# Designs tried in a protein design run: designed miniproteins, single chains, continued (3). Part 10

Each design is a single chain, and the fold is of that chain. pLDDT is the mean over its residues in the fold that is shown.

## One batch from the design tools (miniprotein)

Design m8313
Fold by ESMFold2-Fast:
Structure m8313 (fold): chain A 74 residues (1-74)
Amino acid sequence: MKEELEREIELALRMMQAWVDNIGKENWRLKVAEKILEAEKELGIESKFESAEEMVKHIENMPLDPSLFPRSLL
């Protein structure tokens, strides 16, 4: 459980960096989602989504889903 929390914190930090780097650009949500999937793979977190496009679409339809934090902030 503590190790899972540490991985989610690291994911949140990488997401924040990707958000800062891409906010205001065309397709910035998709670019951030791609970075989230990359970070999940690097951190050994099992992704709930098959693609960045699926992640963006899900988050747009269900914003603020706490089970997807930090992804729900996208």
Scores: mean pLDDT 73

Design m8314
Fold by ESMFold2-Fast:
Structure m8314 (fold): chain A 85 residues (1-85)
Amino acid sequence: DEGMIVDSLKSEAKKLGIKVKGKTAADVLKSIVKELLKKGNIEEAKILVIKSVDAAKQMGNDELAKELVKAAKEVFSEFGISLDL
């Protein structure tokens, strides 16, 4: 279920003390990644992206996996960081 990824991301955000914005998995991921990159937590941001993309792929949701990769690459690019996925 796509909602499981949203719930997982919201759970991670709560553990990290990050306020999430958006209602889609891509929007929530962008919100968390942006806050992690602002704090310089680049490795944690990469790990979260990889886990979220892998979860979407394991569910057979290739469209969601592509949307998560695109969302993550956009935010990383805004910070001048390359993301190879």
Scores: mean pLDDT 84

Design m8315
Fold by ESMFold2-Fast:
Structure m8315 (fold): chain A 80 residues (1-80)
Amino acid sequence: MAEVEAQLREVERLLKEGMERAKEAENGTPEEADKVGKEELQRFKAAAERATSPEARYAALVAGAEVDAMFKAAKGKIEA
């Protein structure tokens, strides 16, 4: 049970970090946004693979999808 709580806290940290990096990516190049976005998505996939509970796995996948969408939005803003 403490492991599940630790995994959820890790997902929360990754989400916060990913959102901050996505915001920073808006001030960079489309290539940088794409590269960093792929790296962040891999971090969430790794967290989901390490998850020992359905709750933690689901949280990691949802957070990863949200961050991926934010990086795609950032790239779109740079290209617009």
Scores: mean pLDDT 81

Design m8316
Fold by ESMFold2-Fast:
Structure m8316 (fold): chain A 109 residues (1-109)
Amino acid sequence: MSLLTKLMQAVANKDLEEMEKYIREMVKNLDEYSEDEVLLAVTNFLHSEEDLERALKLVEEVVEAAVKEKRYDLALKILRLAKQLAEERGELDLAERFEKLIKEIEEKK
């Protein structure tokens, strides 16, 4: 069974521990996954995880991996999703932090 299939099964089951595990496995081999596959995984996790601090920790890991691979468009899309979630939850200081990271990555393009 593919890693993406296992991840989608974890999403269907609302199994946050399995989702986090499979997303971390994707991060180790990020070059094997399309932008859409990574965005789908991260978006489902962000909407399922109620602990915003835990969710944002995983986002930071994915963004670091994307930047290391020079996949700046992927990193920017993930950061914009994280910023929107922080704004929706009233975490304005976190939203501003993500905006600064967005600008830093845009300068590296």
Scores: mean pLDDT 79

Design m8317
Fold by ESMFold2-Fast:
Structure m8317 (fold): chain A 79 residues (1-79)
Amino acid sequence: ALSPEEKQAAIDTTNKIRDETIDWAKKNNFPQEVIDLVNQIADLQIQLINETDPAKKAALQAELKKLQAKLGELVEKHL
C-alpha cells in the first residue's frame, strides 16, 4: 500500500499532467470533448489511487482503459 506521502505525490502528479495536457489541447484547438475526457481520466486516476476495494479498483481500471482508448481515437481524428 502507498504511504500518505506517496498517495499525495501521485495525486499531485496526476493533477500536473492533467493541467499540462489541457493547456496543450487548448493551444492546439482540440474540441471541448477532448478536454472533458482528460478531466474524467484524471478524476478516475485519483479515485483509483484512493480506492482500497479490489472489485472497485478493477471496475475503475476498466473504465479508465475505455476512456483512454476514446481519448486516443479523438486525438488521432483531430490530428
Scores: mean pLDDT 87

Design m8318
Fold by ESMFold2-Fast:
Structure m8318 (fold): chain A 53 residues (1-53)
Amino acid sequence: SPELEAVKQGMRALGDIVDEALALRRAGTPQDQIDELVQRRTQQARDQLRAQE
């Protein structure tokens, strides 16, 4: 199902965003920069999923 596949890709993208945010935290990246990255990555994930609908 295209809908189920889109949900799975969304969940995977969220996992990647979390892992990236945690890695930046460990590297001492300021929280405001992490927040900006999370917003950008989340938007990219939404755009990719919309392209598949």
Scores: mean pLDDT 80

Design m8319
Fold by ESMFold2-Fast:
Structure m8319 (fold): chain A 89 residues (1-89)
Amino acid sequence: LGRALVEAARAAGDEEAARRVEEAVRKGDYQTAIHILLEAVRRAAEEAGLDEERKERAIRLVDQLATAAITGAPESLIARLLAELRETL
């Protein structure tokens, strides 16, 4: 479950955020994990100089990934969302 959120933080190139997300997931604090992930993705998109459309897409993918992870969606959907996030960043 939490593995997808950690992997998404790594896709943003932020190992410190990935570590913090893993810690929050271990504590069952998914709200904190999602908040850390959203901030990491926002920073990565800004630093990469992505346009507004791509930034919005990255944030939407994080929301979809978090929902999929929390609700126990199929691994295939989680893998697709992770691949789309990596491609967007």
Scores: mean pLDDT 81

Design m8320
Fold by ESMFold2-Fast:
Structure m8320 (fold): chain A 94 residues (1-94)
Amino acid sequence: MLEEAVEEAREILEDKERLFERIDRAKAENPAISDESVEAMKRVVERGEVEEALEIAMPTLEELVKEGKVTRENIERVVLGAIAELAARLQAEE
């Protein structure tokens, strides 16, 4: 259900150490991700703006629920995407 997916996404967003590990892993799996993007994403995680990240993630979480694809792996990918979007917005504000 959407509420359960949101709660799991919130749990992932609150685990800063695991998010740093996931960001580093994403870079290792996709070298096309720039070092600048990695640093911006880590900066977003340090800020701890959980509600803002959840707002960005919400449409994709709703899609996962509709498709019956609510897994921790898929929620984690959605959370990582929301962090990347927030990182892009922070870079644009500079």
Scores: mean pLDDT 80

Design m8321
Fold by ESMFold2-Fast:
Structure m8321 (fold): chain A 115 residues (1-115)
Amino acid sequence: SKEEAKAELERVLAQAFIELYFRTVDKSEEEQLEILKAFNTVSEALLKAYNNEPLTDEEIEKALEAAQKVFSLMSPDTAKRFAEALEKFKEANPDLTENQRKLLDGLIEIAKKHA
C-alpha cells in the first residue's frame, strides 16, 4: 500500500541518518556540516516527492549530486534497503509526476551502485 511504502521509506531514511552520523563522528566539524547539508538536500527533494509536491530540474540535479556523497558513506546493506524502499514507493505511487519519477530513478541508480 502507499502508506506501507511511505512508512518503509521513513524507516530507511532514519536508519541512513543514524549510520551517517556514526560513520562521520571522527571527521572535522566542517566535513560533518558538508555531509549533513548533502543529506538535507537529498531528504528535502525526497520529501517533496513523498508529499506529491512539484520538483524543478535544478532541485533534482542538486539532489542527485548530493546523493553521490551520501550513498558513498552508507553500508552496502543500507544502500540496498534504500533502493528497495524507493522502488516500492515508486510502484505504490503510479500518479507521480515525470520530475518526481526522475528523482526516484536517479536515487535508485545511485543507491544500487553503492549496494
Scores: mean pLDDT 87

Design m8322
Fold by ESMFold2-Fast:
Structure m8322 (fold): chain A 94 residues (1-94)
Amino acid sequence: SELEKAREIIRAALEEISKAMEEKRGEEIEELEKRALEEKLSEEEIRKEILEIAKEAGVLEKTELYLEALLEAKKAPSLEAVNELQLELAKKLE
């Protein structure tokens, strides 16, 4: 359950970053997700890779906000709490 929650949160983060970078860069996000699974990257390693891609695409600030929300979501006791964090993040990204 907890592992499934973590994977869903990471997927949601990568999906939002992909939207921010425009769809043509979605392949870079997909490649990172694939590498994270195949190479068993740590959360710290995944965060570093995401920040590098975001910096290159010019969306570093939005990505940092999303990753901070992801870290807080990991401490969340339920999926409902995670959804609340995602809604608050969406408001901040406006």
Scores: mean pLDDT 62

Design m8323
Fold by ESMFold2-Fast:
Structure m8323 (fold): chain A 91 residues (1-91)
Amino acid sequence: MEKIEEVKKKFKGVTDPALQEAVLELVRLAEKYGLDEIVEAILSAKTPAEAIGRARNLAQELAEKGDPKAKVLLEKIDQTLASMAARARAA
């Protein structure tokens, strides 16, 4: 299915390769786990940062409903955000 390619095309102007790779990795994991709502939230976002934020909000909601796959995705999103914040402070 072309959802990863659609996300890549939508964010092709992103200059930060780490931010682009983070969004693409979240799409890969969401598709792997069948979390289509998270994929759609990423596709509806205008920026990579908005995409990560929307994905986190939905992953948290699904994890609270008892989805273990959403919990894993939420942990990956939080790790990505923490890594990005640490790089911003170190720069």
Scores: mean pLDDT 74

Design m8324
Fold by ESMFold2-Fast:
Structure m8324 (fold): chain A 73 residues (1-73)
Amino acid sequence: SAQDVYQQLQAEIDAYLAKVKEELEAQTQARLATISDPQRAAMERSISQGAYDTFRATLNVVLQRIEQQLQQS
């Protein structure tokens, strides 16, 4: 069914987002290892979190469009 297709796509996107988060976290930890200033470290974490949140929000817009297309079919 269209719902089964959407559920499969959502699972694939979730797996991809988990991988992106893991890679961003690893890169952030590598950068934090060079930062001794707590304020700079907090800023670095905030930037990384903001980047992930923006990326996820963008993918959610795409998923909503796909869901709408499937519901129209």
Scores: mean pLDDT 80

Design m8325
Fold by ESMFold2-Fast:
Structure m8325 (fold): chain A 91 residues (1-91)
Amino acid sequence: SAALEEIRKLLGELQKLFDEGAPEEEIEEKIEEIRAHAEEHLKPEEVEKINTLLDIYRARYKILKEQDEEKAKKLMKLLEEGKYEEAAALL
């Protein structure tokens, strides 16, 4: 799905912002962009999964990255593959 490919691209951009130490305002703006895109283009069940993942991702990703960089990389790979339940389990 083109919509899911765009979500994966935006999630990659979100990870880049975390990696570069971007301000929280820029990170929150990217999270809201992902939410808006999901709500416009995805089915309700997939939107719910994305929103849950983004909430967990925002709260936990910084901690995960500081403690386990390889686990953070695995998280992003799962997101790129559309494996949202497996990605959430890493957080």
Scores: mean pLDDT 73

Design m8326
Fold by ESMFold2-Fast:
Structure m8326 (fold): chain A 101 residues (1-101)
Amino acid sequence: MSELERAREFLLRLLSDPAFSVLFGLPSPAEFPEWYAVVENPVSLDGIADDIEAGKIKSLEEFVARLRQMIDNVLRAFSPESELYQVAERMRAELDAFEAS
């Protein structure tokens, strides 16, 4: 399996889990202006999928870095009590397990 095939399979697993649906797209600027105030380079799972298909993500390392950036953006912008923060922590655990395998 190529590194990009492995990245795509992992991404499809995340996109197939309804628990992660709040991270599929970018938050609404009208509902979350504070997120856009602290995150200069917004990243979403849909955006990562588009970047793989467009050839902008060319390695497993680039994929992991982009997904890690998305998770860190959420953890930085939202409180630990928010749904978005809790979902991002779950996704971080999935990513850590993926990198260990």
Scores: mean pLDDT 78

Design m8327
Fold by ESMFold2-Fast:
Structure m8327 (fold): chain A 61 residues (1-61)
Amino acid sequence: SDEETIKKAAEKAENGAKAAKALGREDAYQRAHEFAVKAREAKTAEEALEAMKKAGDAIGG
């Protein structure tokens, strides 16, 4: 459950980062990618979801 939540949060954050990169938004990609890594390395579902939210904020929603 928590492990699955962490995986999904990290995947969503990484997909957002890749979308920003595809649009030429390199700074947004770098920030969102950093948070995607934090989501993947999170020890709890809560930490992963918070990192995912910050990745979303970095790319503008």
Scores: mean pLDDT 83

Design m8328
Fold by ESMFold2-Fast:
Structure m8328 (fold): chain A 63 residues (1-63)
Amino acid sequence: TEEVRKAAHEKWNEAVREAHRLVQQGRDSAARVGEEVGKELFAEAGELVQRTNDEVAAIMAAA
């Protein structure tokens, strides 16, 4: 259904936007205060994307 695809795309786009923010913060933190702080933000971004990707994949498979 088109509605299911739209919902899946919205979830994915929201997660990607948030992940990009975390990556940008990680880059700034790594440059300013050290790589370890940046790594934490990159890990958080990766986890968010993985969770959302799994959820979106399940939605798309069921559609």
Scores: mean pLDDT 78

Design m8329
Fold by ESMFold2-Fast:
Structure m8329 (fold): chain A 79 residues (1-79)
Amino acid sequence: MSIEELVEKALELIEKLKKEVDDDSTLVLLDEIEKYLKEGKYEKALELAQELVNLLGEDNKLAQELLKILEEIVELKKK
């Protein structure tokens, strides 16, 4: 899977998470992750996704999937 495809999938997961969450702090965090993804700042997006998992819990499947996709993007950029 290309970085472009992974970014698109991550943005879709962020949209789904925004529909499940009504907490302003978590919504701001999701907006910041989206911003960093669009700016190509993938390591910052990954750091914020780790904070998101801490807030929503490790059993939140959408947050875990987002974290995994961001880990994949960062690994593909490291050389």
Scores: mean pLDDT 83

Design m8330
Fold by ESMFold2-Fast:
Structure m8330 (fold): chain A 95 residues (1-95)
Amino acid sequence: MAEALRQAAEEVRKWAEESKDPLVREGYRHAAELLDKAAEAYEQGNKSEAARYVTAAVMLLIGTAVEYRLQGKEELADEVLEVAKRILDRVNAAE
């Protein structure tokens, strides 16, 4: 689990550096930081705190996607929502 959270953080951080939109980059960097904190909390045995950080990261990205959709930026909204889904998939696949 902790390794899956760190791997998710690294992937999201990579996508932040590949993004051309400054706000998407900032959102992805923040989500990656939250996932790193989730991994640390999990390693310390605080599974509840880890779950809170994962939830915060996913909710941040879903909120950002909704905001972009309301602004008519459909492609950016779809990209950010896909990132949120990939985080959940990685966490759910972890044993």
Scores: mean pLDDT 80

Design m8331
Fold by ESMFold2-Fast:
Structure m8331 (fold): chain A 60 residues (1-60)
Amino acid sequence: LEGEERARAMGENAGRAAAELAGAGPDGKQRGIEAAYKEALRNPEAGGTTLLAAGLRGAR
């Protein structure tokens, strides 16, 4: 994946990981993925830690 597409993929991956770390159910997992993906689109330069944090907040 190129830069932007890689960021989107990383956002989805980080969002899923964050939701699982938070012990979120399916709804929380979806919100975590959405939050991380949104952050990745907003900040394509964001690393995994930033995306993971966004996912954790979204899964909340």
Scores: mean pLDDT 75

Design m8332
Fold by ESMFold2-Fast:
Structure m8332 (fold): chain A 99 residues (1-99)
Amino acid sequence: KAEEALEEAERGARAVKDLAEQTKRLAESGDVKGALVMAEQAREYAERHYKRGEETAKKLLEEDPSAQPVVERILKLAEESREYAREAEEIAEEAKRKA
């Protein structure tokens, strides 16, 4: 159902954001290896979440064209997840350069 799909998308975006925040904390503490591993996990999770979001969006629109607003929110959350993952990668790479 559309509401359940949106809740799942919101949980996915939160999970990637949490991984990005963990990456920042590890980098700030000097754990460069930990930051790199966490950034990679954020990237993998974001890509998986994005693909699932696209598939869910397509299915919802095929079943009910009025689901367009929910679909737009799901896709936006998926893109935000990718942005968090990119930020985590940049933080980890900067920490590696400074080490």
Scores: mean pLDDT 85

Design m8333
Fold by ESMFold2-Fast:
Structure m8333 (fold): chain A 97 residues (1-97)
Amino acid sequence: MNKEIAEALEELAKRIRELAKKPGTIEELDEAVDETLERIGNGIFAGLVAIAHGVAMIVLKPAEKANDVEAKKKAFEELADILGTLAKEARNSKPAV
């Protein structure tokens, strides 16, 4: 379970880094997040992804409306870094069984 969550989060982080490199849209981010949440299901990591996405939207929404490419890039890079950290935590947090 945690390996699948880690892999899904690693893929999401990679997709978001690509959105930062070629400034993507909020719709592209929402699609990537939705695909990831469908793959990992419910649980603490799904909740953390939703929170991280929500926080990123506070920056991304005004940046996209203002066509602020630099702010969008920074927000995507920061979100990707957060998701990469969550992926590492998911991979390290093997079920204590």
Scores: mean pLDDT 81

Design m8334
Fold by ESMFold2-Fast:
Structure m8334 (fold): chain A 61 residues (1-61)
Amino acid sequence: MKRYRVTVPEGKEIAFAQALKDAGIDILAVLGPGEFLVETDDPELVRKIAAEFGGRAEEVP
């Protein structure tokens, strides 16, 4: 299981957080507006969801 910093455009945070929960991805922290720290064993799923919301996912140590 790895951690990802995920950023989405302003105004999409609520819908994005719901999409992560529906996908079973754990939200560890809210780092700022539209910026989340998540933990998952499926990196392709988190990247796909981020891309659908016009954002990006970046692996963190």
Scores: mean pLDDT 80

Design m8335
Fold by ESMFold2-Fast:
Structure m8335 (fold): chain A 93 residues (1-93)
Amino acid sequence: SEELDELIEETSKKIRKILEEKGISQEDIDEVLKSFEEGLRLLAKAGLSLESLRKAAEDIVERLEKASKESGKEDFLKIVTETLREVFEKELK
């Protein structure tokens, strides 16, 4: 879906910026973005609407922006990974 590909690209740019500003390595950023894309595509295959996928993507960005302000660099990558897992698990409920 063109709309899904655009959503993934736009959201990935936002996530990359947050992770780069927090000083996360390029290797870890690429792994996070791959997990994000794979998770969102899995939800789409499971039958989630584009609107639901957009809301999930927005929820992830909001949680990461908040965590970036409230946590130190060492804890942040773990929080990023847990946030992706929690959001995707919630949507597969």
Scores: mean pLDDT 87

Design m8336
Fold by ESMFold2-Fast:
Structure m8336 (fold): chain A 78 residues (1-78)
Amino acid sequence: VEQQLEDIVARLKPLADEAYKNKEPLPPEVNAALVAQAEVAKEEGVEIDEEKLKELEPNADKAFYEEVKKLIREYLAQ
């Protein structure tokens, strides 16, 4: 699980960095990972910016979001 999360971060970081460099919107995969992380944080009782989360959701890859959310939950359950 940890290795799978590290692989996802390694894959998405260059995409996020390129978007920031070009002042472009984050790719749907990066948005999906951010939404998944925020929702799990909320489930753990961490306050999150729900308005910002709602803005990211429409542009998030839903299948990838569900997969990342599952991996984060499994990692925390260890």
Scores: mean pLDDT 72

Design m8337
Fold by ESMFold2-Fast:
Structure m8337 (fold): chain A 94 residues (1-94)
Amino acid sequence: MHGENFKALLEKYEELGIKDEKDKKLLELLEKGDYESFRKLLETEFKLNEKEIEALIRRAYLEGELIKLHREKAPEEEIEKLREEGRELLEELE
């Protein structure tokens, strides 16, 4: 489950030609469930706090869920609902 969403997001990044090695490593850590290394990397390189890191994990999970729904040809209304939910989470962070 959680790893499948992160894998879907990683595959989407590869399809779009987003070949940032740093982003790829972060998504690979999430796919493996290596949250400790993920948190340490973001804390060290981006100087993010724990709340910011947890929100990024939730965002990546939600984006992966949206990609899966799109691949399954789910109704656009359901995709838009999850997209709005993700936007609300981002606005709470800012």
Scores: mean pLDDT 69

Design m8338
Fold by ESMFold2-Fast:
Structure m8338 (fold): chain A 65 residues (1-65)
Amino acid sequence: KVDEVEKRLREAEAAGDSQAIDEAFVEFQRLITEGTPEEKERAQKIVDDYLAERNARVDAERASR
């Protein structure tokens, strides 16, 4: 389940499909709240790592002002 959502996220990133990225995140949130302990841990880590990478890029752009 987590691997399927991660695959969709990767495909959406490659395509630049923001809607598909959002849909993958909704599924990760469901896994975090309703999944097994292993699925919760894996899904949370994937989400946290992705958001940290995104936020670091945004912060680097902002730091130039």
Scores: mean pLDDT 75

Design m8339
Fold by ESMFold2-Fast:
Structure m8339 (fold): chain A 87 residues (1-87)
Amino acid sequence: SELLERLREAVRNRDEETAARLLAEIARAGAELAREAARLSTERQKLLAYAIIAEELGEPEKVIEALRLAAEGRWEEALRLAEEIEA
């Protein structure tokens, strides 16, 4: 995946903002790709990605819950909630 390759480069370069934006974009693309991307990313990058989604979608309550789950290391559950926000 082109998005996943770009994410690997951003993570390698410690470009947290670019990595977070790519994670947000990948989350919008679908669960399988987002799970693979999450394995390549730091917890900070995951949280920033959800903050970007929050800003775009205007559903702060669900996004706060997704960020909480991600902070607890429950990324799969956070991703499922993010998918519901995007639907």
Scores: mean pLDDT 64

Design m8340
Fold by ESMFold2-Fast:
Structure m8340 (fold): chain A 86 residues (1-86)
Amino acid sequence: MFPPSLGVKPRTEEDEKIAKEIKEEIMKIPGVTDVGVTVSAESGKVIVGVEAESEEAARRVAEELEKLGFQVLDLRGRYVVAEKQL
């Protein structure tokens, strides 16, 4: 199994750079333990799922995400889901 291209890169170089920069920026927030970033070219938005070390840290993460232009969609204990329009 060694195809020259899988066609499984739905992201442009710009989309990959945006996803990486968003992940790195969110990881700098105190108390963040993990970040998943999904770029949706079809809907023109980014969805992030963030795991924090505590519920107090999750509340701070939500506030920092709002400062970064994200809309918080869900806050469950130490987990935050947010989206941003590209």
Scores: mean pLDDT 74

Design m8341
Fold by ESMFold2-Fast:
Structure m8341 (fold): chain A 69 residues (1-69)
Amino acid sequence: SDEVERLSKELMTAPNLAAFERVLARLLALDLDEEERQVAIRALNVVATSHPLPEMRARAREAIARLEA
């Protein structure tokens, strides 16, 4: 959905952990279907592997584990 795509983009461009957590909470509050879950996981993988902030990478990995469970 457009909302999931928008929130996924906001996750990748979040300037700090607090902004990241607010966007993540909104995304996780959505009733995601399987396709939407895959979009979220792809965005979180980009953050987990390439984001300059190590705490944001760690939080993205935790979020991926939660979405895959």
Scores: mean pLDDT 84

Design m8342
Fold by ESMFold2-Fast:
Structure m8342 (fold): chain A 62 residues (1-62)
Amino acid sequence: DQQDRDRLDRGQLVRDLTDLVVQRRPSISMGQLGDFVRRLGRASLRGRTEARRVGQRFINSL
C-alpha cells in the first residue's frame, strides 16, 4: 500500500516539478528543461525527498 503509493507519487512528483519549472520560466530552453528532467528522473530513483530537493534547487535558481 504505502510502497505502491510512494512509487506512483514519485512519477507524479517529477511531472509536478517539471510543470512548476515551466510555469516559473515559460521562456526556458528545451535543452535546459531536458537537463532538469534528466536530473530529476535520476533523483526520483533515489527517493521522493531527493527528487524534491533537486527540483527545489533548480526552481530557486530560476
Scores: mean pLDDT 71

Design m8343
Fold by ESMFold2-Fast:
Structure m8343 (fold): chain A 65 residues (1-65)
Amino acid sequence: ELKKEAEELLKKDIEYHRKSVELYRQGLAADPETRARLFAEADRLFEKGKQYGEKARELSTEYEK
């Protein structure tokens, strides 16, 4: 069932986005070297989540706003 698969991918998008935001928050309170590392990891997770979201959209519907 494609709808169920799309829902799972959307959950991954949300999860990766949440983790990305958490790393950005940790980075803001960290020293510059740790901040740079955390921000780089946050950016990677954000893009990974975005890819899952795009795949979910492809599977769930042909409609685009």
Scores: mean pLDDT 78

Design m8344
Fold by ESMFold2-Fast:
Structure m8344 (fold): chain A 88 residues (1-88)
Amino acid sequence: MPELTPEQQEKLTQMLKEIFSQHSLQEVINEVRAAAKENNIPQDLADQIIATLQRIYDAIQNNAPAEEIAALALELQELVREATELLE
């Protein structure tokens, strides 16, 4: 089933734009790496999360459609879910 409605896609896109307006990409990357190290998340999974964040940032900078940004955000959500499952 579709994970996000068009309204949720727009809201998520706006939230991501707000995050990257308040924080540089490097600050976000540093925070993710710190959190991964603290929680013993595998480096390869942390790198995948960071790569997806970089792709989201680039999509926002290139004024990509909300549906495209939302698709990348769903990919990020799956990677975060995988990381969470490794902690259980």
Scores: mean pLDDT 78

Design m8345
Fold by ESMFold2-Fast:
Structure m8345 (fold): chain A 80 residues (1-80)
Amino acid sequence: VTSSKSGTLTEGESLTVSVTSEDGSSLSVTVKALKGRAKVSVTLEADDDGNVSVTSFSIELEEGAEVSITGSSTDRATPP
């Protein structure tokens, strides 16, 4: 499974991309513009074996711009 989003963020705006594998493992990335303007592109991938990854990540900042990047992931552990 692949999930991608792109866009231009202005101060106070955010963009979140999430992907979940068939077994329930997940990855989420949020980019928030704290100051100025930024062009963002994020692509995430999840497989059926519980692997989650960031396959593409691009940020173009305007002069003086500032962004915050927050990532979270979960793994599904099943006891034997």
Scores: mean pLDDT 76

Design m8346
Fold by ESMFold2-Fast:
Structure m8346 (fold): chain A 90 residues (1-90)
Amino acid sequence: SSEKKAIEAAIENAVKIVEDTVGKESALIAKEVFEEELKKGATDLDDIQLLLRKIVALVKEGYTAEEIREVLKDEEKLEEVLLKYSEKQL
């Protein structure tokens, strides 16, 4: 379906952004964490795009795969990291 292709493109674009800005090893971390979070039930495009943005931001801030897993479970900590990332970009 067109939605499935949009999801695949969003994943490819997020992984490529990490690879181009941080490096190939960080892109593998982003892909691993993303695949783990998808298995928890994110199936619609909007939720997937939000998840990808969160993971990309955490990887760009230098978080490891394990640290990202911990931050994703803690909504307050996740909001703090995303806010700092937004301030740094703007």
Scores: mean pLDDT 72

Design m8347
Fold by ESMFold2-Fast:
Structure m8347 (fold): chain A 66 residues (1-66)
Amino acid sequence: SDANRGGAQAAAMGAAGDAAGAASAGYETFLKGVNDQREYGLLAARAGAAGDAAAASAYGKMAFNA
């Protein structure tokens, strides 16, 4: 699935200070069929939007593994 990829992208954009970009990356991952772990994908996107790269990455992994 794309959950891990989008989570990682959201984390990277968060680290760069682009909260809007991080949110978009997380949402795109969610929309591309990571519906199997909706909650984790959304948490990753929100963490990325807030600039919390570590949390975004962790949630992205959870979304991917579930």
Scores: mean pLDDT 64

